# Designs tried in a protein design run: designed miniproteins, single chains, continued (3). Part 52

Each design is a single chain, and the fold is of that chain. pLDDT is the mean over its residues in the fold that is shown.

## One batch from the design tools (miniprotein)

Design m9911
Fold by ESMFold2-Fast:
Parts: C-alpha cells; structure tokens; sequence
Structure m9911 (fold): chain A 95 residues (1-95)
C-alpha cells in the first residue's frame, strides 16, 4: 500500500514521538510550539491513517505513540529520503 503524503506538522509530530516514545497532546504542543487544538487535529489524522496509536495509560492520562506496524516503514522512508537528498547534493560519503 502507498504511504500517504505527510504535511510538515504531521512529520514534526511523528519525529517527536520517535524521539520521546509516548507523549500527550499537551506535551506535543509544548515541544512543537503549536496549539493543543492543532496537535489534536494532526494526531486524529495520523491515527486514522494508522501511523499513531491512542493509548490510555490511566483514567486521566491519554498518550500517543507510533503504531508499531508502521514505525519501521516510516523510519526506513525517512532514512531513504535523507540518503537520496545527500547523494543528490554530493555530500555523502564524507571523508
């Protein structure tokens, strides 16, 4: 199945989740300098697309994490994209 095109905000949220593992919408908003409503809308889209799971850790705490079945594909795609850009610029391998 083709991977959907990701907006810059969606990519930023996914990277934060990759770095921190599990975050609340509030923590994501604070880390990214976005409103909680913007983050919540982005998380809802990513959850519908299967990139993010909504996990209830307690009655008062809901966290979001990368979907384990999607996380390797996202990581591989990000690495491949970076490698292609660096090769195109002639910047790798560095001495």
Amino acid sequence: APLPALSPTEKAVLRALQEHGELTARELAELLGLSQSTVTKTLNRLEKEGFVEKVKRSSTTTVYRLNPSSAPSLAAREIATMADELIAEGLIPKS
Scores: mean pLDDT 68

Design m9912
Fold by ESMFold2-Fast:
Structure m9912 (fold): chain A 67 residues (1-67)
Amino acid sequence: MEELNKRLRDLGRWVSEALKKLEEETDEKEKQEIRKKMIEELNKEKEKVTDPSVKEMLNSLIDNLKK
């Protein structure tokens, strides 16, 4: 549980930083590349997570990035 909480905080910080970069970018091609990299990293993190509620949160984030 302690290890999971640490991973969630680290992931949340990484996602926040990546979303800020996405908001600051004005080039649509670069935005698409940032989204693609975020989706790839979120999928890797999802493979490490066994908690169903955390997996659901990650799936929601991935789906939002695909739009």
Scores: mean pLDDT 74

Design m9913
Fold by ESMFold2-Fast:
Structure m9913 (fold): chain A 85 residues (1-85)
Amino acid sequence: MKEIEEESRKLGERVGEAFKEATTTIYYLKGLVTGDEELAKEEEKKGEEKGEKDGKEAGEKRYKEELERKLKELEEKERKKKEEE
């Protein structure tokens, strides 16, 4: 059980970090398209702030989904073992 929680948490953290990086990059690129370096920096900051918040939410959601998925797999394996007995 604890191993499944640790693996799911690590996956959630990776998803959160990737989401933050991607969101920050997208916002920075949107800023660059305006041709204004100050606007690009402001958009980058907005992207970083939003990416951190959304990334944390996405990471926690993915952690819960992965945890539930792995728990379902364990239940299915236990049911199969009972049928093989």
Scores: mean pLDDT 75

Design m9914
Fold by ESMFold2-Fast:
Structure m9914 (fold): chain A 58 residues (1-58)
Amino acid sequence: MKREEELKKNAEESRKLTELIRRYQEALREGDFEKAEELKERMKKELGTWIRPSPPEP
């Protein structure tokens, strides 16, 4: 049983996603659309296929 290791792995994964989201938001705030797109693609790769995409309304 690897409960502690699993928790640590989940924490690292969550931290990675949180950092990517934060950077993505900062890129959008700064108007760096190129960086925002790169971060978005990184998030997609980390999540695989974004199995639960919720399209934001304009």
Scores: mean pLDDT 68

Design m9915
Fold by ESMFold2-Fast:
Structure m9915 (fold): chain A 82 residues (1-82)
Amino acid sequence: DVADLQRFLEQIRRLGEEGIELARELGDEEALERIEELRREAVEFLEALIRAGRELSLEELLRVIADLLRLIGEVFDLELKK
């Protein structure tokens, strides 16, 4: 439902912000660009779904999960560089 989409949006924003901060601290400009792009695309997709006010298809749910996992992976990789 819309509340689940809002929760995913908040989590993506939070992880994206953490990843951006880590990439800047480490001077990893390539990771910074990848994280900013992933965050932007995921946020735009989720905001569009929230505006539509409909239930997610399985494909749309899997896309949201995949985007979240990609952000988690990017943040994890940056943490390993500390």
Scores: mean pLDDT 78

Design m9916
Fold by ESMFold2-Fast:
Structure m9916 (fold): chain A 82 residues (1-82)
Amino acid sequence: YTDKLVEIMSKKGAEVQKKMDELEAQAKQLRTISPEAAKKVEEEIGKLKQDWAKERDEVLSLLNNTKEAEEYIKKLEEEKQK
C-alpha cells in the first residue's frame, strides 16, 4: 500500500509542481510589466504550496495507520476512474 500511495502522491506532486512552475514563469514575466499582477500570482503560488503541504501532511498521517492508508488509496482509485 505504501508504494501505491507514494505513486499516487508523486503523480499529484508532479502536477502541482508543473502548475507552480507555470505560475512562477508568469510572475517573472509580469514583474517587468505589472509588479502588482506579479504579486497576485506569487500569492497564488503560496496558496498552492500551502494546500499541497496540507495534503501531504494528511497522507503522512495515514501512512502511520495502515487501515486509514488503505481507505485513502481506495478513495483515490475511485476518483481516478472518473
Scores: mean pLDDT 74

Design m9917
Fold by ESMFold2-Fast:
Structure m9917 (fold): chain A 61 residues (1-61)
Amino acid sequence: SMSEQNMIESLKRIAEKYPELKPAAEKGIELIRKESIGEGMQKAAQLIHDAKKKIEEEKEK
């Protein structure tokens, strides 16, 4: 679907721009491709959210 493809493209761009997010972005793409679209996208969004939070916490130290 277009929503699935848009999320995959967004995750690819995140991985290129933010190397610290690359593992989470790659895992998110895998989940979108292997799970049902709804479940995969939800899990991918959560992984990116958690990775961003960790990076923000590291910047404050």
Scores: mean pLDDT 72

Design m9918
Fold by ESMFold2-Fast:
Structure m9918 (fold): chain A 60 residues (1-60)
Amino acid sequence: MMELYRAVVPVPSSGPDDLALRPGEIVEVLEEVNDEMALVRSLATGRVGLVPKSFLERIE
């Protein structure tokens, strides 16, 4: 089962490996890089990048 999360706030890209997200955008968690950051894929765009875990809420 895919582990799906939703962005709860706008997430800006601050670096080349970061993924910018709109509020409500759904992402699949591919890997938890550390306690603060996850590597995710946007279901809307198919783009992959790093997102702070604190900006995401689990939906599945």
Scores: mean pLDDT 78

Design m9919
Fold by ESMFold2-Fast:
Structure m9919 (fold): chain A 62 residues (1-62)
Amino acid sequence: SSEQIELAKKILEELERESVRRYLETGEALSREQVIERAAKELAKKLGISEEEARKIVEEAL
């Protein structure tokens, strides 16, 4: 559980950095919901779990 939350936090940090880069390049940032969705997909892929379960972990990491 704690290891999964730490991984989710790392994924969220990477996506927040990417959102800032995108904003500087295009004037559009990722929304909070888009960040959560992308983080859940990435976490699900890395852990071999459902996107629904990954989303719960991501929301707990916030």
Scores: mean pLDDT 83

Design m9920
Fold by ESMFold2-Fast:
Structure m9920 (fold): chain A 61 residues (1-61)
Amino acid sequence: MPSPLERIEELLARYEEAVRAGDTAEAERIRRELVDLMFREKVPQEVIEAAFARIHAIDAA
């Protein structure tokens, strides 16, 4: 089974693809899934901060 870290990396990659495709609905869905996964799986704070920094960078590009 993929670890929470592996799932976060996969969702971040898919989020970037959705943003590049202009699929706002899919990007919002993936973003909600990412946030829910990070808090429900209780991943380390450093991982949460890194994930949000990545989301911000993708949104700014």
Scores: mean pLDDT 80

Design m9921
Fold by ESMFold2-Fast:
Structure m9921 (fold): chain A 87 residues (1-87)
Amino acid sequence: MEELREEIERLEKEIAELEAELAKTTDPEEQKRLLERILELLDRRIKLLMELLKKEEDLEEILEIIGEILRAIGRKLDIERRLKELE
């Protein structure tokens, strides 16, 4: 569980670093590359959060993980929408 949580935190840090790079980028091709990479990492983070959810027995922790999954799905939908606007 602790190792899985550490991996989830590392993915969030990498996503944040890519989002910061995206904010500095005005080139559409580079924006598309960064958005595609962020989307890949968000999908992986969602999968790991679902694995964490399967191992958790505390209701409060379960609700927090569900909230994080829903937020990550929302972020993924936003990124997918932005990618379509660049096509």
Scores: mean pLDDT 85

Design m9922
Fold by ESMFold2-Fast:
Order: structure tokens, then C-alpha cells, then sequence
Structure m9922 (fold): chain A 57 residues (1-57)
């Protein structure tokens, strides 16, 4: 989706990382959300918002 492509361009994230983030948010796996946020160089709050936006596509 559009959000996935923008996040890949802006954060250098892989499609696999973004899908892992979306799944982690959907499952309430906050440790994994924190790990992915650290890898992407964003805050946990930003990672949660991004994951929810990806799930809405």
C-alpha cells in the first residue's frame, strides 16, 4: 500500500520489517514493536502508529 512504500522510502525499511511491525502491533507484542522501532530509528509511539496505519490498508 501507499503507507508501506512511503515508509520504505523514508525509513529505509524492508517490506518484511514493515509486515513484522504490523503483525507485532496486531498481536500486542510490544517487545517486538520496541525492537523494530529501534532498528528503524523511530520512537515506539511512531512505530505503533505506523503499524496501525499499515493494518488499515
Amino acid sequence: GVIEEVAKADLGASREELRELARAVAEGDWEKVREIARRLGISVDAAVSLGRALLAE
Scores: mean pLDDT 82

Design m9923
Fold by ESMFold2-Fast:
Structure m9923 (fold): chain A 88 residues (1-88)
Amino acid sequence: MKEILEEIKKLIKEATKRLEELTDPEEKERLGIEAAVRYAILLGKAVGIEEEARELAERWAAAETLAEREALEAEFVALAKPKLEEAL
């Protein structure tokens, strides 16, 4: 699991750096979505729910409204939080 945590740290650092460097709001949003999807999948993999995390992340990225994205984020947290707490 250490390898997955290092990948997550690297993803956050790289995504933050790129977001700081980009000036186009649309490119920033796209990068943010891509980074969030990858983060969710890595976190899901770390706690043994990679398939569920991938499905939720894909639905989140395809969501057409902010309310849909917020609902999927809450669903992911509800699914991942107990697993993450058990793993720590």
Scores: mean pLDDT 76

Design m9924
Fold by ESMFold2-Fast:
Structure m9924 (fold): chain A 75 residues (1-75)
Amino acid sequence: MIYVITLEGDYRPGDEETVRAVAEAHGARLLGIDARPGEIKVYVELRDPSVDPEALGEAIAAALGRKLVKVEKIE
């Protein structure tokens, strides 16, 4: 299952490595990051259906010090 996690804020050096570590700790794979001014979109693959995508989104937002906007399933 693929999810898009939308965060408020600008991309910073080291954000991708932080996101990858948090995603892997939660049983998810980082597919990519798409960033524009004021918005960061994180694309993750969840292989374990027991993982809560909202909880993953909150964990990533907390690790980056950003606001979680939304979590959307795209597949």
Scores: mean pLDDT 85

Design m9925
Fold by ESMFold2-Fast:
Structure m9925 (fold): chain A 68 residues (1-68)
Amino acid sequence: SLSPVELVEKAYRYVKEILPGLSREQRIRLLEEFIALLRHVLAQHPDAPDTVREILKEAEAELERLRA
């Protein structure tokens, strides 16, 4: 079965693939939900690889860009 970290990495690949096809409002909602999921995973797995934290930072930066 997929670990929470593996699920995050797989989900991020999918998110990056679908984002360009969505409206600005849909992109904001998807990124907010994804960021909430990442924060939950990191709270449960504080020893998670830095890759997960890098994904969180990238998602937060994209959300900030869309809201500006």
Scores: mean pLDDT 84

Design m9926
Fold by ESMFold2-Fast:
Structure m9926 (fold): chain A 87 residues (1-87)
Amino acid sequence: ELIEKLFDEDPAVRAHAAVELGMKGDPEAVEPLIRLLKEDPDPGVRYNAAIALGELGDPRAVEPLKEALTDPDPRVQQAAKEALEKI
């Protein structure tokens, strides 16, 4: 249910789902969150995906988060840096 909301047409719904999945520690969310971090056009969604991946602490996120250090949005860059410090 929450994982399905990561791909909603509304970026606010996607961002909220990312936050909830990170807080709940759902390991099934790792791969979908990596996809949002890499591909979502909305920087707010990418920002929340980076935070959620940091909260999940899964090593699968390390390389995608390193790539996000060069994201065009400086808030996404900062979130990726902080997420890497948690993993």
Scores: mean pLDDT 84

Design m9927
Fold by ESMFold2-Fast:
Structure m9927 (fold): chain A 61 residues (1-61)
Amino acid sequence: MLPDEREIKEALVLMQIALIERSVKDLTPEQKELLEKAREALERGDVDTALKYVQELIQKL
């Protein structure tokens, strides 16, 4: 069975967060806040909000 669209988005968000944490050691306070908001959104199951914060974080890198 193919993964649900939500599961795919969740996997993408998790992968992007992991890549950012691994590649960027010195995040600005603004970038750290966006990363925390993305994680909090994932923890409450709000995948679309988490994706939005990760996209904004990437644009600020």
Scores: mean pLDDT 77

Design m9928
Fold by ESMFold2-Fast:
Structure m9928 (fold): chain A 58 residues (1-58)
Amino acid sequence: SLEELYEEAKRIVKEALEKGYSVEQAIDIATKYLVEKYGLTEEQARELAEKAILDLFN
């Protein structure tokens, strides 16, 4: 589901940030993962990753 994909995006961006990657790098990592593993378009995957970042810092 879209909700499950969003939770996965949040997990990946959080882990990337914990490893010392920048916000932009965390977005890129999550985008690539969602495209490769779930077959999302780059646009859809990036939107989920960006939303995850916003929710983590709000």
Scores: mean pLDDT 86

Design m9930
Fold by ESMFold2-Fast:
Structure m9930 (fold): chain A 81 residues (1-81)
Amino acid sequence: AEKHYQEGLKLYEEGKLEEAIEKFEEAIRLDPRYAKAWYNLGLVLYELGKYEEAEEYLKRAILLDPNFEEARNALAELTKK
């Protein structure tokens, strides 16, 4: 799980958004409770304009880790009117 997550972060930093998604999804497949992977998947989806999916995945990260400040802040920005 962690290795795939780290590979996803590197791809995200390189701007390879689709490849980053694949790595974060693999991390979640191996560890569905990996809140950081759900969070970063949500961020990548937001950058791709998939706002509904991004909101769902950010909410899942918060559900798994209610003290995840970055996920809460990202969701608040995404849902601002």
Scores: mean pLDDT 81

Design m9931
Fold by ESMFold2-Fast:
Structure m9931 (fold): chain A 65 residues (1-65)
Amino acid sequence: TSEEQQREAREQLERSLELKKKAEEAFKKGDYDKAIEYYEKLLEMSPGDPVVEKKLEEAKKKKEK
């Protein structure tokens, strides 16, 4: 049970890192719509993460000018 929980936590961490990478790449390319989408998915995995919330707001501001 504990080992299964550790594997699940590792898989979730890998997924969140991949989403973070995709969000940053989209942001860097100026694709703010995709960046917002990926940051929203990250926030679903870690609700209340202030770093992700700040990045999401930055992407939204860039989209709306």
Scores: mean pLDDT 79

Design m9932
Fold by ESMFold2-Fast:
Structure m9932 (fold): chain A 56 residues (1-56)
Amino acid sequence: MPSVEELLQRMREAEAAGDYRTAARWLVEALRAGGLSVEEAADRGERLSEAQGRAG
């Protein structure tokens, strides 16, 4: 099973590639694994949505 650190790294790689859908999937998996607080997950999800909206 991937570690929380690995899941967050995969999320960052997807975000850097502009793949916000894949980044969101990794964020959800990290939350399920218990590596993020609800507040942290919500803030990060909001940032991904904002970045996607500004990218087009």
Scores: mean pLDDT 75

Design m9933
Fold by ESMFold2-Fast:
Structure m9933 (fold): chain A 78 residues (1-78)
Amino acid sequence: MTPEEQAKKLRELAEGFLELARASGDKEAEAKAEEARKLALKAAEALEAGNEKEAEKLAAEAEKPALEAGELLAKALA
């Protein structure tokens, strides 16, 4: 997978996750999903710029808010 393809997939996943959080009606899940999306978009930009280490760091930083949003989303949809 090229960095450009990886960046596209990362953006698509981040946008899809945010839409699911919005659909849940849980405002905390939406806020955490937005935080994860912001970091994922920065990681995608770093990948496109050839900064693989920076992209990996940003993706790792996105993991915590993404997991928190996922936990809230699972509770809201149960």
Scores: mean pLDDT 79

Design m9934
Fold by ESMFold2-Fast:
Structure m9934 (fold): chain A 66 residues (1-66)
Amino acid sequence: PEVVLRKEVDTKGLSEEEKEQKIEEAKQELLGEALRLTAELLARDPDAVVTVKTYLVVDGEEIQLL
């Protein structure tokens, strides 16, 4: 099974601190969701090889996290 997650964030109009915080929160949410879904898949099939890919899109720029 494969887990592919994508999250988009818009930082336009935010201060530098607000931008950093929003990006960090989005990263934590995305990685946490990937971990949760992977754990769910492994709970159903402990012998499964799970491929995980996560992408964060910040103001239209794509960044791969996993």
Scores: mean pLDDT 83

Design m9935
Fold by ESMFold2-Fast:
Structure m9935 (fold): chain A 78 residues (1-78)
Amino acid sequence: SRLEELRRRVEELVERAGEAVAAGKYAEAAELMREAARVTRELLELLREQGKLTQEQVDAAVARAEGLVAKLEAQAKA
């Protein structure tokens, strides 16, 4: 299903980002997490369309994911 595809993709991207962080590759980690945030937004919007989440819950989760990306980007630039 589309949900399973998106969930699997997020898991893979987060795992790769974790490996990049462990290796001190914060720029790569930021890029991977930026892609993970994009896929997460798509997954959450699909769950909203299915009535499983409200728009407010989607917006809050997306904002949180974007905040994590911003922190990794700041770490990469330091």
Scores: mean pLDDT 82

Design m9936
Fold by ESMFold2-Fast:
Structure m9936 (fold): chain A 61 residues (1-61)
Amino acid sequence: DPKEEADRVNAEVQALLAQDPSLSALLEELLDEMLRNTNGTNEEELKRRLDEVLEKLRAAL
């Protein structure tokens, strides 16, 4: 289920932010850009962008 998987990724992103507050500025920028793009973007593309955000956050952690 694509929606369920996207929710899981998003929850993990939020967990990473809560774990390391120093990432909040970077995460806020990445999430804000992603959310703005979702207003007219396909849900499939949103899922891929979420995966990229998660990967970048883990690399920075």
Scores: mean pLDDT 70

Design m9937
Fold by ESMFold2-Fast:
Structure m9937 (fold): chain A 75 residues (1-75)
Amino acid sequence: SLEDLEKEIELARRLAELMQRVDDLVTQGASPEEIAAALREIRAVAEELLKTSKHPDFQAAAERTLARVDAALAA
């Protein structure tokens, strides 16, 4: 439905905003704890996008983001 597409676009937009926030935190020399908290927010949004979207490009983007976040949190 159009409402489902609008939700997917909003989740993708939110994901991009959170990714930019992590880049800003890293550039500013934020603590590992602050960076980990932001990464956990990205993980939650990426999981929701993967669950919500049936579009291959959004699913692939969410999957790549989750892999990167899981690797970063495991370090």
Scores: mean pLDDT 83

Design m9938
Fold by ESMFold2-Fast:
Structure m9938 (fold): chain A 82 residues (1-82)
Amino acid sequence: MEYEEKGVELAKEGKLEEAKKLYEKAIEEDPNNARAWRNLAFVLAELGKLEEAREYLLKALEIDPDLPNYDKDLKPLEFVGE
């Protein structure tokens, strides 16, 4: 949970690689954390890694199909595949 929150803050500051590491840590602790997979996908999209972003977004939706399609701290425009 806290790794995800710190990741969002770092992503907003443009520290995308650091944000990525925090989301990877969240997934390492709980591989079923759909929100961490989704947020990692958003960071990958911002880094221009669209194929990886799509794969991880699909993983998040596989874990939780009802996962919110927006994050109040990350704009919906970061959401690829709309």
Scores: mean pLDDT 71

Design m9939
Fold by ESMFold2-Fast:
Structure m9939 (fold): chain A 111 residues (1-111)
Amino acid sequence: GGILQPASLTVAAGGTATITATATNAVVGGMSWFLQAPGQPLRAVIVDTSTLAPGASSRFTGSGSGTTFTLTISNATAEDTGVYYALAGVEADNGVLVAPAAGTGTTLTVT
């Protein structure tokens, strides 16, 4: 199973961006969100579906359950530009967790 994300999204500075990840099978243990900003190391922004990662801006909010999970970025800034990856444990069709799954990535552009 995999996690599907929109390939790209554009938001105006000060606007709200919403990225939805859809897993092909049920998510167990929640979904985490990571940002790969240009020239920066990969960093967590949300862990366990809705918990703000240490050092992440409070403008990030996570929600979701089952197969559908959403990252919301309020009051977007140029620093939010980059590729966002959803990461979760996903069940196989037999209900057994086979591996962690990473999302396809969403490129966010702030204009």
Scores: mean pLDDT 85

Design m9940
Fold by ESMFold2-Fast:
Structure m9940 (fold): chain A 80 residues (1-80)
Amino acid sequence: MPVTVTGRGLLVADDGTVYNLEITVTGPDRETARRALAAAGAAAQKALQAGASPAEAEEAARRAAEAAGGTVERLTVTPA
């Protein structure tokens, strides 16, 4: 049965700017959904630390979640 999880966190860019991450991901099971959520957060943080824009960080997070087997229902990276 598909499982939907929502995560929120703070991300720090290479210039020290703080962003809010909010992501909702659906997976075929709880383990996949949690793995996709974790992968998305890590990818967004890595992108921002590499000097990517918030929009590029959102795309990196989406790709990472999908690679982990999740479906992204909602994803935002916004200034904190």
Scores: mean pLDDT 86

Design m9941
Fold by ESMFold2-Fast:
Structure m9941 (fold): chain A 106 residues (1-106)
Amino acid sequence: KIKLTVSGGGTYKEGSTVTLTATASGATMAALGFFRQKEGEGPKLLGLKSEPATSFTLTLTNLKVSDTGIYYAGASLEKVSEEASEEEILNAMRYWGKGIEVTVVA
């Protein structure tokens, strides 16, 4: 019933800007987060919106080849503290959107 969608994936030139938007349907989320998964590393928190919302936009400027990865939106119906650790935030996310690929080329 609750669904997360993410837009803004694709191939980008180094130095460009990308805007990723997470949209929740079926309920208002208490928290929305963006995470990046790279090969050989666990998901890294990029941003958290810790207030009632149905959308969260992440803008990445001055893209580097090292920004290449799979980007995920996560959501919680329960409050998530902005003082929580990255691991606590990741573990609080109970709803996940499909990962989108962002590739940055020189």
Scores: mean pLDDT 85

Design m9942
Fold by ESMFold2-Fast:
Structure m9942 (fold): chain A 55 residues (1-55)
Amino acid sequence: MKKLTPEQKEINKNFYKVLNKLKELHDGKSFTPEERKEIEELWKKVLEAIEKRKA
């Protein structure tokens, strides 16, 4: 049985936020530089968490 750690939950939460923003972009909405920076920050946090897990 698969159980999510608190770290996995945080990754999933941040990943979903990024996906939601990317869907808006795909639907033809444009992002401001500020909004783009927020998306990049969330994605960076996801990558850092994954890298930390890999050790």
Scores: mean pLDDT 71

Design m9943
Fold by ESMFold2-Fast:
Structure m9943 (fold): chain A 74 residues (1-74)
Amino acid sequence: SKKAEEIVEEIRKLLEEAVEAARAGDLERARKLLTEAKRLFEENLDLLTPEQVAELVGWILRVVGALVDYELAK
């Protein structure tokens, strides 16, 4: 549906920005973006295909990985 496509695109953009923020060391921005992306994902999970869910989960894990790498480098 159009709504599902719009939500997937919005979540992807937030997660892409979160990865970049985390790699740049802006942990506050990265966590804020990840939190918003997770909220949208959870609220709209019933609208998403299994393939869309798998893609977005993959992006969430990339953000988490970037945050963990940065925290461990302290």
Scores: mean pLDDT 82

Design m9944
Fold by ESMFold2-Fast:
Structure m9944 (fold): chain A 65 residues (1-65)
Amino acid sequence: MDAERKKLIEESKKLLEKAVEYAKNGDYEKAEKLTKEAAKLSSKATGMPFSDSYDSVRESVKEKI
């Protein structure tokens, strides 16, 4: 269980980093898509609602651009 959750968290972080790069390059459509995918993985890993995970990931992307 913990190894699977760690894998999902790592994938979520990689998607977040890609979303930040796309946003910095002006590709907001791809950045948003990756932000949603990262939030879905984070939600599955933590058991948090998607909306809470999405808000957290979205703010992290905004903070880093």
Scores: mean pLDDT 79

Design m9945
Fold by ESMFold2-Fast:
Structure m9945 (fold): chain A 65 residues (1-65)
Amino acid sequence: SSHEAAEEAAKAGAAARAGNDEVARRQALMTEKFGGSREEALKAAEAARAGDSVAAREYSLKAGE
């Protein structure tokens, strides 16, 4: 579902913020498996790694659409 995809994208962002790039990539793949956008999930991870919490959240929500 879109909600599950957005949740996995948010987890990708959280993993990237923690410095765990492997987990971030895996969560982006899970976003795609739930019907979301892996590309937007990866953007959420990049924004989170850069410390941009607002952009990370916005990309996570877009990933679920």
Scores: mean pLDDT 83

Design m9946
Fold by ESMFold2-Fast:
Structure m9946 (fold): chain A 83 residues (1-83)
Amino acid sequence: MIPSKEEFKKLVEELEKDPEWQAHRAQREARIREIFEETDKKVEELKKAGASPEEIQRVLAKGIAEILNIVGEDIEELFEKMK
């Protein structure tokens, strides 16, 4: 059910020619960038406040979880396009 590395590579090459796919990729990249920016800002604030490494790790973990949710949406859409 999970495509092989070679099958995935061929699929990616085909999708790179699809302008709709490129538009979706741009939207995903914009959302991920926004989360990185917010997470970085919060980490900077915590460092200035003398927060523990555990607090910083918690904020990083939340940011990673949000990024994974966006990637998960993208994967679901990819599976919808594949028959």
Scores: mean pLDDT 73

Design m9947
Fold by ESMFold2-Fast:
Structure m9947 (fold): chain A 55 residues (1-55)
Amino acid sequence: MDVEDQVERVRAYARELGLSDEAIEQIVRQVREDKFDAETIIRALDLAREERARR
C-alpha cells in the first residue's frame, strides 16, 4: 500500500479526533519512517480517545 495513502488516512483521522497539528505531524513522521503502519496508529488513537471519553 502507498505510504502517502496511509499518511493521508492517519492525518484525516487524527484531525477528526481533534489532535493538534503538532501531534498529527509527529504521528505522520512515524508512518513515513515505516516504523508503524496506519492500522496500528489508528488503533492507538482509538484507545486514547476512549480513555479521554471516560473522564
Scores: mean pLDDT 71

Design m9948
Fold by ESMFold2-Fast:
Order: C-alpha cells, then structure tokens, then sequence
Structure m9948 (fold): chain A 55 residues (1-55)
C-alpha cells in the first residue's frame, strides 16, 4: 500500500542520515568502505520506493 511504501521510505531516509553521520566520523578505511556500500544499497532502495509512489 502507499502508506507502507511511505513508512519504509521514512525508515530508509532516517537510516541514510545516521550512516552519513557515522561515515563522517569514521577513520577506519575498512569500516568506511562497509558504511559507503550500505549507503549505496539504501539510496537504490529509496529511489525504487520513490518511483513506486510516483507511479
């Protein structure tokens, strides 16, 4: 339902905000790479959810 998609999008956007803040404070290159990879996956999910809402 559109409500479920909006709820998931809000969760994804909140998680992205948290991960971006974590990445800014991370000094370990391996952990930076892991956080960056997670951000990429969540951005892709957010884009899919926005496309579903726009349809």
Amino acid sequence: SPEEIRARLAEVEAELDRLRQELMNETDPQKQAEIAERIVRLVEEANRLRDELAA
Scores: mean pLDDT 88

